# Designed miniproteins, single chains, continued (5): the designs that were tried, part 25

Each design is a single chain, and the fold is of that chain. pLDDT is the mean over its residues in the fold that is shown.

## One batch from the design tools (miniprotein)

Design m16845
Fold by ESMFold2-Fast:
Structure m16845 (fold): chain A 89 residues (1-89)
Amino acid sequence: DKEEYEEELKKFKEEAEKSGEEFVEELKAYLKRSEPTLDAFLAALDNPEVAKRLAELFRFLAELAKKLGEEELAKQFEEIAKRFEEKAK
């Protein structure tokens, strides 16, 4: 269900913009618990358009993390974004 996925992605990006620091902290905790799931998801992802959108989202999150002084989290998001960018092309 691609439409449903795109809708979720848009909501997630909008929420990140509104919540700022609180969202980054929640996402940081989520990522630490979900690292194995992220790797499995990346391996299973075969749609380049979805991969491109996810790469853009994680690039945005990396920039937000940098703005909030979370350098390690920003680096983590940049690494995830690069992996999705490679899947997109």
Scores: mean pLDDT 68

Design m16846
Fold by ESMFold2-Fast:
Formats: sequence, structure tokens, C-alpha cells
Structure m16846 (fold): chain A 90 residues (1-90)
Amino acid sequence: LSKELQSEVAKSFLIMLLYLAKKALEKGDIEAALESIETAIKYLEENKDLFDPKEYEEVKELLEKAKEAAEKGDIEKALEYLDEAIEVLS
């Protein structure tokens, strides 16, 4: 796979993980949501070179904020941060 194709695939996979996290939060499954967010953060960090540096920084910050909000039970804010991360990746 070319680097550009790898980047496209990585973004698509990350977006899917974030949608899984959103669905878990909507169902009140905080544990499943946190697992998806943590998986997304690790995937992002491991594949850092496949993302634009500015995009990487913005998405990482938003995912960390989403994780913190979910841990505090602030579901609405967690969903908002996840939506913002998806917009950056789209």
C-alpha cells in the first residue's frame, strides 16, 4: 500500500472506532466507550506518521478530552468531542 492509501485507510478505521465509542455512550455503556476511545488513541499514536501533524495534534487532544469527559460521566461533552474529532478526520 502507498503511504497515501495507508493514511486514507487509517483515517477510515479511526473514524469507525469513534462511531463505536459514540454508540456505546448513547447506550450508556461507559466501559465500552472508554475501551474504544483508548483503542483510538493508541492507534493514532502508533500510526502518527500517516496523519498530517496539525490534524494529529487536534485529534489527539479531542480524544483525550472525550476520554476525560466520559470518565466523569459527562456523556454530552464526550459525544461533542468525538464529533469534533470525526469532523477533523473527514
Scores: mean pLDDT 87

Design m16847
Fold by ESMFold2-Fast:
Order: structure tokens, then C-alpha cells, then sequence
Structure m16847 (fold): chain A 102 residues (1-102)
């Protein structure tokens, strides 16, 4: 189902974010959205993680467009099936950002 696909995408995004932080990537931050589409921005250079950003899709696209030409960017659009699942996703990403800042 679409909801099951959305849950798999969110779980995959968390796995990628955790891997990036474990490899020393900088977490720019988590910008929450009321409604709308959320995105995970993953920035790599030479196959290595450089930075992460979680933001509303429009802000994610603007950030990606401003990146240096030597960096590769992937924007993963996410639609979470409920407000509770969106809150859990944001909380998990914010926990990773805090781990990165410590």
C-alpha cells in the first residue's frame, strides 16, 4: 500500500541519516513543516557523506541549489501517513542532529 511504501521510505531515510552521521557528516538541522512535503537532503563528495538537512521540500531544493558544484546532492521526498508518524520521524532526526553536535 502507499502507507506501507511511505513507512519503508521513512525507515530507509533514517538508516541513511544514521550511516552518514556515523561517517562524520555534519547535520545542518531539522526544519519541521505543518503539512506539505518533507525532504531529506543527503550531500556527498567522492562517495563520502558530507552533510544532511531535513526540511520542507521547497527549503530542501533551495539548499541543494546553493551547494558547491563538487558536491553531489540527493533529495528524498517523504510523505508520512499520519501526524504521529511525522512526529516520530522528526524526533528521530532531531536525536541524530543532537548526537552529531555533541
Amino acid sequence: SDAAAARRAAAGALTVAEQAIDQGAAFRGVARAEGGRIALVVVTRDGRFVSLYVAPLAAARAYAAALPADQEVTIQELTLPSEAEAEAFYAAMEALAKRNAA
Scores: mean pLDDT 83

Design m16848
Fold by ESMFold2-Fast:
Structure m16848 (fold): chain A 73 residues (1-73)
Amino acid sequence: MPSAEEILKEARKILEELKKKVKEDKSLSGAQYAAYMIRAIGELIEAELAVKKGDLDTAIKAVERMKEILEEV
C-alpha cells in the first residue's frame, strides 16, 4: 500500500505532466484547458484533504481520477 507521501508525490507528478501536455496541445481551446486544470486541481485538493484525515483509500481514488484526466488529453 502506498504511503501518504507517495500518494501526494504521484498526484503532483500527474498534475505537472497534465500541465505540460495541455500547454503543448494547440488544438485545445482555452475553455478545454481550464476545464482539465480545474478538474485535476480539484482532485489534488481532495487527495490532500483525504491524506490529512488519514483516509488513504479516498486519496488513492482521487489520484486514479487524475490519471483518467491525463489520459483524456
Scores: mean pLDDT 82

Design m16849
Fold by ESMFold2-Fast:
Structure m16849 (fold): chain A 78 residues (1-78)
Amino acid sequence: SPLVEAARRGLEEGIERLRELLKQSTDPEVKAALEKAIELYEEGLRILKEDPSMEAVRKAGELSREAKKILKEAGIEL
């Protein structure tokens, strides 16, 4: 499914970007937000890898929205 492949790629690219930001960050609140966002993105990727379905895309999307909310509340824009 093109949507499953797009979701997987988006999460993988997102995780790489967040890990790079984490390596460069010194603020403990920013680090905590990045670590939590990475955890949520990795859970979404795990779900998609175990079940490459539209239901898994929806679940991964919910986790991605929660991650983005955490990042926004910490002042991080992606």
Scores: mean pLDDT 87

Design m16850
Fold by ESMFold2-Fast:
Structure m16850 (fold): chain A 64 residues (1-64)
Amino acid sequence: SSLEELIKRNRESIEILEEKIKELKSIPNPSVREQILLGLYEFMKGSSEYMIERLEKKIKELEA
């Protein structure tokens, strides 16, 4: 279903974002720009996690 595909895409995005976050966190003296990017990626990861939760709940409702 399209909902399952959206969940898959969000999970793939989380994996990419986790790698980016790990790289940024490994920088010993991050610039202001790098600090902003870290915050942005953490926000995007949280948004994708929230979307997965909402989509999984929707699938469960449709199967009931």
Scores: mean pLDDT 87

Design m16851
Fold by ESMFold2-Fast:
Structure m16851 (fold): chain A 78 residues (1-78)
Amino acid sequence: KAELIAQAGKLLHKAMDLINESIRIGSEDPQMAVELAKEALDLAKKALELARQAGSTEGNIQAIEDVAKMAEDILKTL
């Protein structure tokens, strides 16, 4: 269970990095920004599934949900 939580955290950090990169390059390369946001959303959804399987705290699940929502919002604005 601790290993699943650690893996979920690692995927979440990678998703956040991809979201930040997508925002940074959005106006310069919209196509790349979309691909980065899609990858971030996929990673956040995988992290959410692992966190739920591990019985993670509500706060940890909410943090992952927030990151997934950020990626979805970016995709809706592009």
Scores: mean pLDDT 81

Design m16852
Fold by ESMFold2-Fast:
Structure m16852 (fold): chain A 55 residues (1-55)
Amino acid sequence: VSSEELDEIEKEFLAAARAAGLSVEEIIAMVKPLEGKSREEMAKALREMIAELKA
């Protein structure tokens, strides 16, 4: 996963989370477990979260 792709995924995740009514604290709690993960693992997790938020 490129840095550009990850940045786009992060932007989509933030937009989806805010549209779902999540607070900043809730968003932080969702991404905290992703700290220290690889770029690919982070992108995969964020894509899964986006799918859940849009469902």
Scores: mean pLDDT 78

Design m16853
Fold by ESMFold2-Fast:
Parts: sequence; C-alpha cells; structure tokens
Structure m16853 (fold): chain A 73 residues (1-73)
Amino acid sequence: SDEEELARLLEELDRLSEEVRALPLTPEVLEIEMFLGAYEVGIVVLIRTGDIAAAVRLARRALEEARRMLEEL
C-alpha cells in the first residue's frame, strides 16, 4: 500500500539524514541538510492533508536527489 511504502521511504530518509549528519560540516553538506529539511516539510504537509500518494512521490524524489548530491561530494 502507499501507506506502507511511505513508512519505508520515511525510514530511508531518516537513515540518510543520519548519514549526512555524520559527515564533516562543509557548505556542500549543509546544502544537502537544508535540501532534506525542505522536502521533509513538504512531505509532512501532504501527509496532514491526506495526499499519501503525493507524499510517496515526493519522498521518493527527495531520496533520489539527496543520494545524487551525496555522490557528487
């Protein structure tokens, strides 16, 4: 279900956030943290308004983009 996929994606985002927080604080790392924070706000809004399908799509995009940014460090 979308709800189960969302829970999995949020868990992956939490793990990724912990990985980013463990890195030395550089402007590039801070940019990734700020990027993740902005997406987190958007996901929370979608969850609160009941648009779980949109929350899943946004969470998936956040993971994809954040992983790409990490690879470019």
Scores: mean pLDDT 87

Design m16854
Fold by ESMFold2-Fast:
Structure m16854 (fold): chain A 67 residues (1-67)
Amino acid sequence: TAREIGRQEGKKFGVPPVFASSAASYAEQFGLTPEEAGTIAGQLASAFKVGSPQKARDAGEAAARAV
């Protein structure tokens, strides 16, 4: 699932699993496939230094805009 892929990808960059998973879920809601959402949002969650629900949403939206 997007959330699971995002959690695993976020782990590589030190992002808390809850927020990496949340960012991936937002990216999927904005039209990405589960694999795209999980991979791209998990990576961007690191760039955004995600530690809050708001930043998780911002990372997810950025992922959707990137593709």
Scores: mean pLDDT 75

Design m16855
Fold by ESMFold2-Fast:
Structure m16855 (fold): chain A 72 residues (1-72)
Amino acid sequence: MKEQEELERLKKEIDKEIETLKKNYPSATPLQRKYLEEKINRLKEIKALIDAGKTVEEIKEFMDKYVEEKLS
């Protein structure tokens, strides 16, 4: 039960983050737009995993992989 509540909160936070990133999109340079679009797509992927019924553990693993890609 608590896990489902946390996933719902995460989904809501993702929607807010996507909206914030979209607000920055029109003022961004072409290179910045590519970065913003990549981040938005990653957030959409996380939301899709939640909607597909993936566990908190699987979602966390996906997020950790994204962070590693950024540091590489």
Scores: mean pLDDT 74

Design m16856
Fold by ESMFold2-Fast:
Structure m16856 (fold): chain A 78 residues (1-78)
Amino acid sequence: SVEDYLREKLEEAYKLKEEGAPEIEILNVLRETAVFIGREKNLSEEEVSKIFLTMAKGLAENKSIEEMVEEVMKVAEE
């Protein structure tokens, strides 16, 4: 499912952050995730951008994966 894919990619992003990966690598994972969700859900460019920013902000604030999944899916399903 899109939610399972999102959860997997957020886990990957947190692992990269914990391992001290370059910010550009982490942001690329989030960008690719937002684009994939946009394709699956037929979202506008504005909605894809909002999903990306939601994940980037959530990761920076150390939000739980479940909180970020909830926030992203709210954008994707509205």
Scores: mean pLDDT 86

Design m16857
Fold by ESMFold2-Fast:
Structure m16857 (fold): chain A 90 residues (1-90)
Amino acid sequence: SFLEELKKEADEKIKEMEKLSDEEAVKAAKEFVNEIAEKLEEYAKKNNLSSKEMLEKLLEILKHMVEKAKNKAVKDYLKYQIEIIEDNLK
């Protein structure tokens, strides 16, 4: 599925981030999260999904990334993004 392909891409990106400094890893995480969000927005538009359904899919990928990431700065950044999205879904 599209979501499983994004999770696979996330796994590969997290491995790349483990080779970087904390500052560079967080920058890479920000860029990648923005890329995933854009891909999900295009997917949602094509498949007539609501903004809520798109955000729920983004949340699932971010939670997967938190589980897979080893870098604390990256985990903290991702957890903060999860909190913002969860607050928007209330």
Scores: mean pLDDT 87

Design m16858
Fold by ESMFold2-Fast:
Structure m16858 (fold): chain A 90 residues (1-90)
Amino acid sequence: EKEEKIKEIAEKTKEIAKEAAEWGKKNPEEFEKELKEAEELAAEARAAGDEKKARYIELAREAIVAAYEGDEEKMEKLSEEIAKMVVEAS
């Protein structure tokens, strides 16, 4: 049941993104540092030829930022994309 696994992973991804966003609101300087480190990790993965890893990191970062900004629709779409990538990798 691919659809069921995608829903489960998307829901967990949304929870993680919301928790990260709430933590970021309480720790804005550390949050900015984490987001910058994620960008650097994605760039390094892409330079190493690991496009899937780079894309995963980019989507995860975007989902957390969307949650931080209160963009529920964007966060849900990004969480579903992440879930699909995880299921495809299995």
Scores: mean pLDDT 84

Design m16859
Fold by ESMFold2-Fast:
Formats: sequence, C-alpha cells, structure tokens
Structure m16859 (fold): chain A 55 residues (1-55)
Amino acid sequence: ALTPGQQQLAEVLRTLSPEAARVVGDWVIREMEAAGAPAEEIEQVRALVEEILAE
C-alpha cells in the first residue's frame, strides 16, 4: 500500500509526460538521498516511478 505522500506523487507523475515524470521522479529521489531518507523508502519511490513509466 502507498503512503499518502507516495499516492500524491503517483497522481502528479501520471499527469506528466513520460520524460517529465522521469525528471521529477529522479529529482525526488535525489532530494530524499540528500535528506538522509532510509534506503527502503528511496527504493519504494524508485519502484513507484518505474511502475508509472511502465504504464
């Protein structure tokens, strides 16, 4: 199950072009890494971005 924040991110990414969705997804992952987010949370967001891009 997605967290509310991950669900909101997924909705935003689905409104973008695939190219824009990848840029935004990569930016979010980079910001999470810079903020010291747990590796598991970063991997969940990465998987979410790839899932949306595969749609």
Scores: mean pLDDT 80

Design m16860
Fold by ESMFold2-Fast:
Structure m16860 (fold): chain A 87 residues (1-87)
Amino acid sequence: MEAAEHLRRAAEAAEAGDVEAAAEHAREAVLAAGLALAEEYGVSREEVEAHAEAVGEAVRRALADPALRERTVATLREQAELAEAAA
């Protein structure tokens, strides 16, 4: 699955300390999942894109913050595992 693959890559990048790659893959995971829902439920593509950008930026900020970094890495790994289990 596209979203699950992006979440896995986001977790791997975060664990490796690659903040930009982790943020970009998290953004793409949200975009992929959101666009699939938009196709079924008539949600605006622009709204999905804006939300994906916000999530990517939040991940970038959290990984750059030493107080939030380890929790953010763990959360990305947990989300990747849940997405893979749901596939």
Scores: mean pLDDT 81

Design m16861
Fold by ESMFold2-Fast:
Structure m16861 (fold): chain A 98 residues (1-98)
Amino acid sequence: MAEELYRKAREYLREAVRALAEGRFEEALRKAEEAVRYAKKAAELGNERAIDVLRGVAAVAERGAEKAREAGDEEAARRFRELAERARRLAEELERER
């Protein structure tokens, strides 16, 4: 189960990166949020590598905030910034619980 959740988290992260590269901010946000959801579940079940997916989401979301701001989409930029902070805090919390 943990390995399957981790694989799903990685796939959603890859989809978020692709959507962001194509300027599809809403899809990138949705896919990145799914990556966080699956990564959190995988980490709670003992898959330590899932914490790296959360760090990956934070990095992608930070880049997404910059790209959305450059495109004039301040709402998407704000949502990406909030997601980056949430993913970073989750990764730190899960590391401390080990």
Scores: mean pLDDT 87

Design m16862
Fold by ESMFold2-Fast:
Structure m16862 (fold): chain A 65 residues (1-65)
Amino acid sequence: DIQEVIDRIRELFLQGKYGEAYDLGVDALRRLGAPQEVIDDIERLVKAGLYGTAVLRAINVLERL
């Protein structure tokens, strides 16, 4: 269930487990066939230190898949 994955990503982020939240989000996007361009954009945000924005972007894309 995609909603369970989204809820888990949010829980990890709220616990300060930013890397785990990001990894789970990107893994879910890849498994559900999100375009590589979307994944690259999210990775760029993380490299810039914008974990919150990256996680929210991943959640928004997952909600539309």
Scores: mean pLDDT 85

Design m16863
Fold by ESMFold2-Fast:
Structure m16863 (fold): chain A 105 residues (1-105)
Amino acid sequence: NDFKEALEEYKSDELASFSLELLEMIKNNKPFEEIEKKIKEFVEKFKLNPESLKLVEELLERLKEIYKNKDEKERLIEAGELITEFRIKLLDLTKNREEQRKLSL
């Protein structure tokens, strides 16, 4: 169990790192296509279940709408809030034993 707990902690750190990386890309005014690619790579890496995939789909659609805004400051604020919500919701889903197993393996 100690080994599994360490892996779960490590995978949670990867999610935090991923969230920070997305925020840095948005702050640096990276095109939406690069943001979308990064999110798709995360999905492939973690083999997410259908509920988690719905959260990713919602994240992508909402980020796409935010990217239609021309104000870079407003975009960064809205995207930061959205990414924080996404991280919290995804972590709540990982309380499910099956999803935690996927993130740990």
Scores: mean pLDDT 72

Design m16864
Fold by ESMFold2-Fast:
Formats: C-alpha cells, sequence, structure tokens
Structure m16864 (fold): chain A 75 residues (1-75)
C-alpha cells in the first residue's frame, strides 16, 4: 500500500545516512533496518516499528529523524 511504499523510501534514505555514519553503531542500525524491511514485506508492522526504533537509537540525527517519519507513516 502507499504507507508501506512511503516507509520503505524513508528507510532507504536512512540506510544511506547510516552507511555514511559507519562504525559499529551504523552497522547495527543497518542490520535493524534490514529486519524492518523484512517485517514490512511480511505485513508485520509492529515488528517493523520496533526495529525502526532500535535503528533510530543507534543512528545519527539525520537518519533518526527519517526513521521517526517512517514510524509515523506505519502507525
Amino acid sequence: DSRKREALELIGKAEEAAAKQGGPDGLEALRHLGFARRALEEGDYETAIRHLEEAASLAGPEAAELLRKAKEVLE
């Protein structure tokens, strides 16, 4: 649906920011974003939101704001 598509676009931008961040926190954020994508594909929005929250806690401010918007779209 349009919400899933919008969330995936925001996650994609957050993945770019997390990759540029690098280091252990950036890599762990990317791992959580991968789990969020998988959960969205399975229609499990609660699990996706949980992983977006974990990624946001590890990511820098730019990625964290993008992930907050992705969560709002899915809620």
Scores: mean pLDDT 84

Design m16865
Fold by ESMFold2-Fast:
Structure m16865 (fold): chain A 70 residues (1-70)
Amino acid sequence: VAEFLKSLTKEQVLSWIESGIKDAESLGDKEAVDYLRQAKKAVEEGNYDQAAEWLLKAFEASKKLPKVGG
C-alpha cells in the first residue's frame, strides 16, 4: 500500500482519502473516519508508510459495517 501511495501525486492521494472520508461518514462509521483523518495528516506530512497503516485500519473498520441505504 505504501508503494502504491508513493506512485501517486500528493494531490491524488489526498483526493482518494477525502473520498474515503465521505463514504465512511455516509456509513456512520466514526472509527473509519478517524483513521482516514489520521491517514490524511500522515500524507500531508509526507509519511506515506504511516498513512498506509491508517488506511488499512480504516479499510478494516469499513468492512465491519455494511453500507445501509436507509
Scores: mean pLDDT 73

Design m16866
Fold by ESMFold2-Fast:
Structure m16866 (fold): chain A 61 residues (1-61)
Amino acid sequence: SMDQAQRLHTQGSILHMSGNYEQARQLYQQSLSLDPNFQPSRQGLSSTLRQMGDVDQAQQV
């Protein structure tokens, strides 16, 4: 079974692919609140923030 951080990452990735960037961002942030070092969610959050035009925030992830 997947851990909770990985499950939230998967859900965020699906929302990102469908263009639901605000919801994707929230799920990636929730994943990182459970595991701050979970690289897939950091990469997902960074990518989502870039799509939203928040390049400065994307660089801070």
Scores: mean pLDDT 84

Design m16867
Fold by ESMFold2-Fast:
Structure m16867 (fold): chain A 104 residues (1-104)
Amino acid sequence: SAKEKALEAAKLALEAAKLAVKNAPKEGIPLGIAGALGAIGGEYLAENGEGPEAALQAAVSALGGAESAKKAAEIGGDEEAIKLAEEAIELAREAIREAEEELA
């Protein structure tokens, strides 16, 4: 479940980042790109990693991506991108918690 939540968080973070970049003023674009990179890294780690350590790394990458995407969306005033980023943040935090509990 930690791996599945990390993967879903990464996918939502990427959607948020893409939408944020599409609607962002110039000032928001670097944060949107950072969001996309974090999301892509999270998805890669979730799909290609094994066990709770990989799920934790994927979730941390997805969280970073989602937080950057949220900042980009806030600069652009994109309410849909903000909502997607917030959903990604919540899922990533749940994935981190579950992975940490499995590692304890």
Scores: mean pLDDT 87

Design m16868
Fold by ESMFold2-Fast:
Structure m16868 (fold): chain A 86 residues (1-86)
Amino acid sequence: MKVKDLTSLKAGQYIPDAKLIRQEGDNLLVEVKGVTLRVPSSLSAVVDENWKVLGEGETGYLYAGGDTPIEIVSGDPEAEVEVLSI
C-alpha cells in the first residue's frame, strides 16, 4: 500500500525492512522505503524474527502491539510499503 494511506497499524500488524532511526521521547522514528515514520514507543517496537527488540541503526520489523497511529515525518508519501499480520 502507499505510505499516504498508512494512518495506523492494528494490533498484530507489522512492516518489514524497518530501520529504527532513534527514539525521541515517547515516539520511535523509523525509516521504511526511504520514508520516515513516527510511532508511539508505548504501542510499537522494531523487532527481529525472534521478537528481540532492536536498537538504533538496526533493521527489522516495525510491530504494532496495539492500535498504533502513524505520522509521516518526511519522504515520498507515494512510496509503496508492505503491511503484514501475525
Scores: mean pLDDT 87

Design m16869
Fold by ESMFold2-Fast:
Structure m16869 (fold): chain A 70 residues (1-70)
Amino acid sequence: SLVDEATPLDLFKDADEDSLIKALKDGPPQLAAQAARLLAETEAGRKKLEELKPSLSPEKAEMVEEALKL
């Protein structure tokens, strides 16, 4: 069921790719790391992470690299 009271991390279980990208770019570190991990679950998401990495802060780029190692 997708109808539950959500924390920020729980919200990502059914989030659109665009929402995950926004959380990665604009969110706090913990939330950005979770968004990167969820994007890394698919081949399309992993490619998107690599495309976004150059436009991210060094800290968030490191989170993307960690997620891509999964």
Scores: mean pLDDT 71

Design m16870
Fold by ESMFold2-Fast:
Structure m16870 (fold): chain A 105 residues (1-105)
Amino acid sequence: VQEIADRILSQVENVPENVRRFVYELLELLAENGYLTEKLVEYAYREAETYDRFVTYVPKSLLEEVKKLAEKYNVTYQLKPVSKETAEKYGINEEAYELVVPLVS
């Protein structure tokens, strides 16, 4: 998980420490629950490289834990629901949300 986090975050210079820690623990949470797919990692990498933001998809069942992590690290984020088609594309078989976190202060 650390190597995946480092690969994504290395696309942006001077990512704040709180955001880096949040992303690491979030990716670990997704990995532990079987949601950290290659397709999701590629998508997050491209978003960081192009738009200086971290983007991932969160299953509804993990949403409260993700919100608690964002609160713990004082991270600003945006959440929006996504279609079943988009969720399934990233290996999520339940209601899902797109999480967007700025990587620049």
Scores: mean pLDDT 82

Design m16871
Fold by ESMFold2-Fast:
Structure m16871 (fold): chain A 93 residues (1-93)
Amino acid sequence: STAEAVEEIRRIAEKDPKLRIVVETLEAAVAAPTEEEALRIVAEGLRRLGYDVTAEQLRQVHEGEESEEAKRTRKLLEELEEELRKIVEELKK
C-alpha cells in the first residue's frame, strides 16, 4: 500500500538528507487540502533540493501542457526521480 511504502521510504530517508526532504515534501503534499497547495508544497521541496522550480511550472506539467517550459520541467522531474532511485538503491546495499 502507499502508506506502507511511505513508512519504508521514511526509514531509509533517515540515512540521507535529500531523501528526508523528499519524504517530508510528499507527506505534506498528500495531506494538502487542494491540488494548488500540493503543487506549492512540491515546488518548495524542490527548491530545498536546489531546483529552481515554481508551482506554475509544475501545474503546466500536471495539466499535460506541451510548451517548451513544461517539457523542460518534466525532464527535470524525470532526472530527479532517477537520482533519488539510485540513492535509495545505494542505501539498501
Scores: mean pLDDT 75

Design m16872
Fold by ESMFold2-Fast:
Structure m16872 (fold): chain A 106 residues (1-106)
Amino acid sequence: MEEIEKLKEEMKKTLEEIAKLIHEIASEEEKKEIDKLVKEFIEKLDNLDIEGARETLGKLLDLGLSLISKLPPEKAREYSERLAGLSNRLLTNLDKLEELLKKEKE
């Protein structure tokens, strides 16, 4: 359980970095949707609903990419590279959490 809790804390930190990045380019209405998706991801994660968390992350990333696509090309490139790095880290942690949960069923 201690390993699972540490992984969840790491994922929440990475999620906060993703949210902060997208907030920098979002309108007030878009920030509300981002905050809603962040909260939903945390709820899914705390309930160990990995599939639900993965789905919510997908929605958050789709929104982030949509916002980035509206930026000037140079800034869009910078933000997409930063978002890709953070999302890959979070997806890797989700995969690791899923494997840890499978081991508990043995």
Scores: mean pLDDT 84

Design m16873
Fold by ESMFold2-Fast:
Structure m16873 (fold): chain A 89 residues (1-89)
Amino acid sequence: MAALAQQLSVDTRQVIARTISRLVRARTRSAIRRILRDMFDRLRALGADIDTAVALLRQSIRQAYAAGRLSRAQYRTAVAEIDRLQAAA
């Protein structure tokens, strides 16, 4: 798990950390989808390894949900949007 984060640049890890904070505060499904689209656009702009970055994002979202920081609805919406965006990348 720590090794996955170590494969990413500091900028990429900061984008993921900011994304988790934004998702925790998101009030609507539309906000969750926008936050994730913004993140993918930023990752592409950074030239990041999208697969590795998404793997860390998925891990972080699972941890946030397990900790009760995300509702079931937020978690399901986020996972579905990540699946859609990763398939399109």
Scores: mean pLDDT 82

Design m16874
Fold by ESMFold2-Fast:
Structure m16874 (fold): chain A 108 residues (1-108)
Amino acid sequence: SMKEKLERFEKYVKLILETVEEIAEELLKEGLITEEQKKLYLEYVRKLAEKALEHNKKEFVESAFEAAEELAKLVEDEEKLKKMKEEARKAVEENKEDIKESLEKVLA
């Protein structure tokens, strides 16, 4: 499901951020960077992670949830809502390769 894919992506981004924080602490302990440089570096990485998570949420979840909420207010029966959910699922599958390519670029 999309929720499971998003949760795995969020976990992955958090793991990267934690690893970067650990590396920065090691560099500080070895005297290779200053405390100020560590703070600036971690702030930069956090901003990148937040933008990555926000971008994926907005493109894949926020638009789908906003559409679903508006449709839920206007839909008189569950069958119509089911059909609209199926169309949204189809749109996600059609963009699956773009999602995969984006993830592969992050790993490279």
Scores: mean pLDDT 56

Design m16875
Fold by ESMFold2-Fast:
Structure m16875 (fold): chain A 75 residues (1-75)
Amino acid sequence: MDLSKELLKEMAELLKAGEPEEKLIELIKKYLEKQIKKEGFTVYDEKEREEILESIAEAILERLLEVKEQIVLRA
């Protein structure tokens, strides 16, 4: 859980720096993959795992962008 908070913070920093969204997606995917391995989680279908990681990364990025816009608009 703490790892997700740190990931979101790092994502926000990259967004503020103007990094491309593709780079943000890669960061999220790597973070999720490390977390899954650390927990000893194994997905039998590697293709499904990759699709799930992509979907989660996209969802996290979309939510982070939404939060960033809300903060900027209210500043």
Scores: mean pLDDT 67

Design m16876
Fold by ESMFold2-Fast:
Structure m16876 (fold): chain A 99 residues (1-99)
Amino acid sequence: SEVEDARELLRAMAEAFQKAADYAESLGDVETAKALRNAAERLRQHAETVESIDEAVKAGARALGEAFAATKSPEVRDYLAALVNEAATRYTARRAQRR
């Protein structure tokens, strides 16, 4: 279903945020790591509770905004952007396979 595809995208974004948080922590940026882990946890919760594509889009957009606003390091920001783009690409590929 389109809703389940959206839930899977939210889970993939949560994983991307967790990986970016681990990278931030490895650089000593504990504040960014905490913010990204909090955003990842919210995305995981939304992935289990959203019942519409509109809810999923709003949850994803808010989490992206919060994550990028919290990420002041260019290295962590670039890594986060790459991981989010990879998740979006996998989502697009899965939808294409269902057509």
Scores: mean pLDDT 84

Design m16877
Fold by ESMFold2-Fast:
Structure m16877 (fold): chain A 112 residues (1-112)
Amino acid sequence: SEAVELLREALDLLRNSKDKREALRRAAELVERAIAVEEDPLHRQGLRLALEVIRLALRAPEEIRDRAIELAIESLELAIRALESEDVAVQVGQIIRLIGLLLDLERLLEES
């Protein structure tokens, strides 16, 4: 549950910070800490995918930055849902959604 608390802090920073670039950097650090304290391998995969979405969002040009931040927020929400579920099917479903979101953001960056 320490991992979930770190993700909720990251989510709050992305939603409420005026400095979105600094919020993304801080969110990435919090997700890296969540990975370090998480023992479940499926939860760790969800966290790694959320981290990659945040890292791609950090590389986003200003023209797509708001959309990239929305995708980073969604990635954290999906990771929280995966970590809070005891149902492996729900966890896998959130991971599949995270992969889709990562691909969507990569496509958005290629179009920019």
Scores: mean pLDDT 88

Design m16878
Fold by ESMFold2-Fast:
Structure m16878 (fold): chain A 125 residues (1-125)
Amino acid sequence: SKGSIKRELSRLIRSGNIDLSKPLSSLSKVEIMAALYSAAHITVQEDVLSLGAAAEIALRVSKDEIIDAIIEAAREEGFTVTRDTPLGYALGIISDSEVIPEERRRRIVAETARRLAELAGVPVR
């Protein structure tokens, strides 16, 4: 149910127990959505994705559609993300020597949230 998913999202967000080093394909859609919610708050510094919207996406959108939205958002900004890319790198939460510029990370996160909200039929702020 939406209530159960919202509770699990809140638990993951609060605990920080999301392994950002794991490939996108190895994670549950709830884990990916919890990380996207956190990235939206850290990277864009605005409520572009509410907890309610994240829960609706986790309930209504398939894992493959969530991963595809991340891949396409990154591709539009000129970055290659695959199903094997670690979650933290895909969302710009973790950076190494090849740092994605902050503005591009912000656009990738916002565009991912927008695409997923559209698929789920929920608003993004």
Scores: mean pLDDT 77

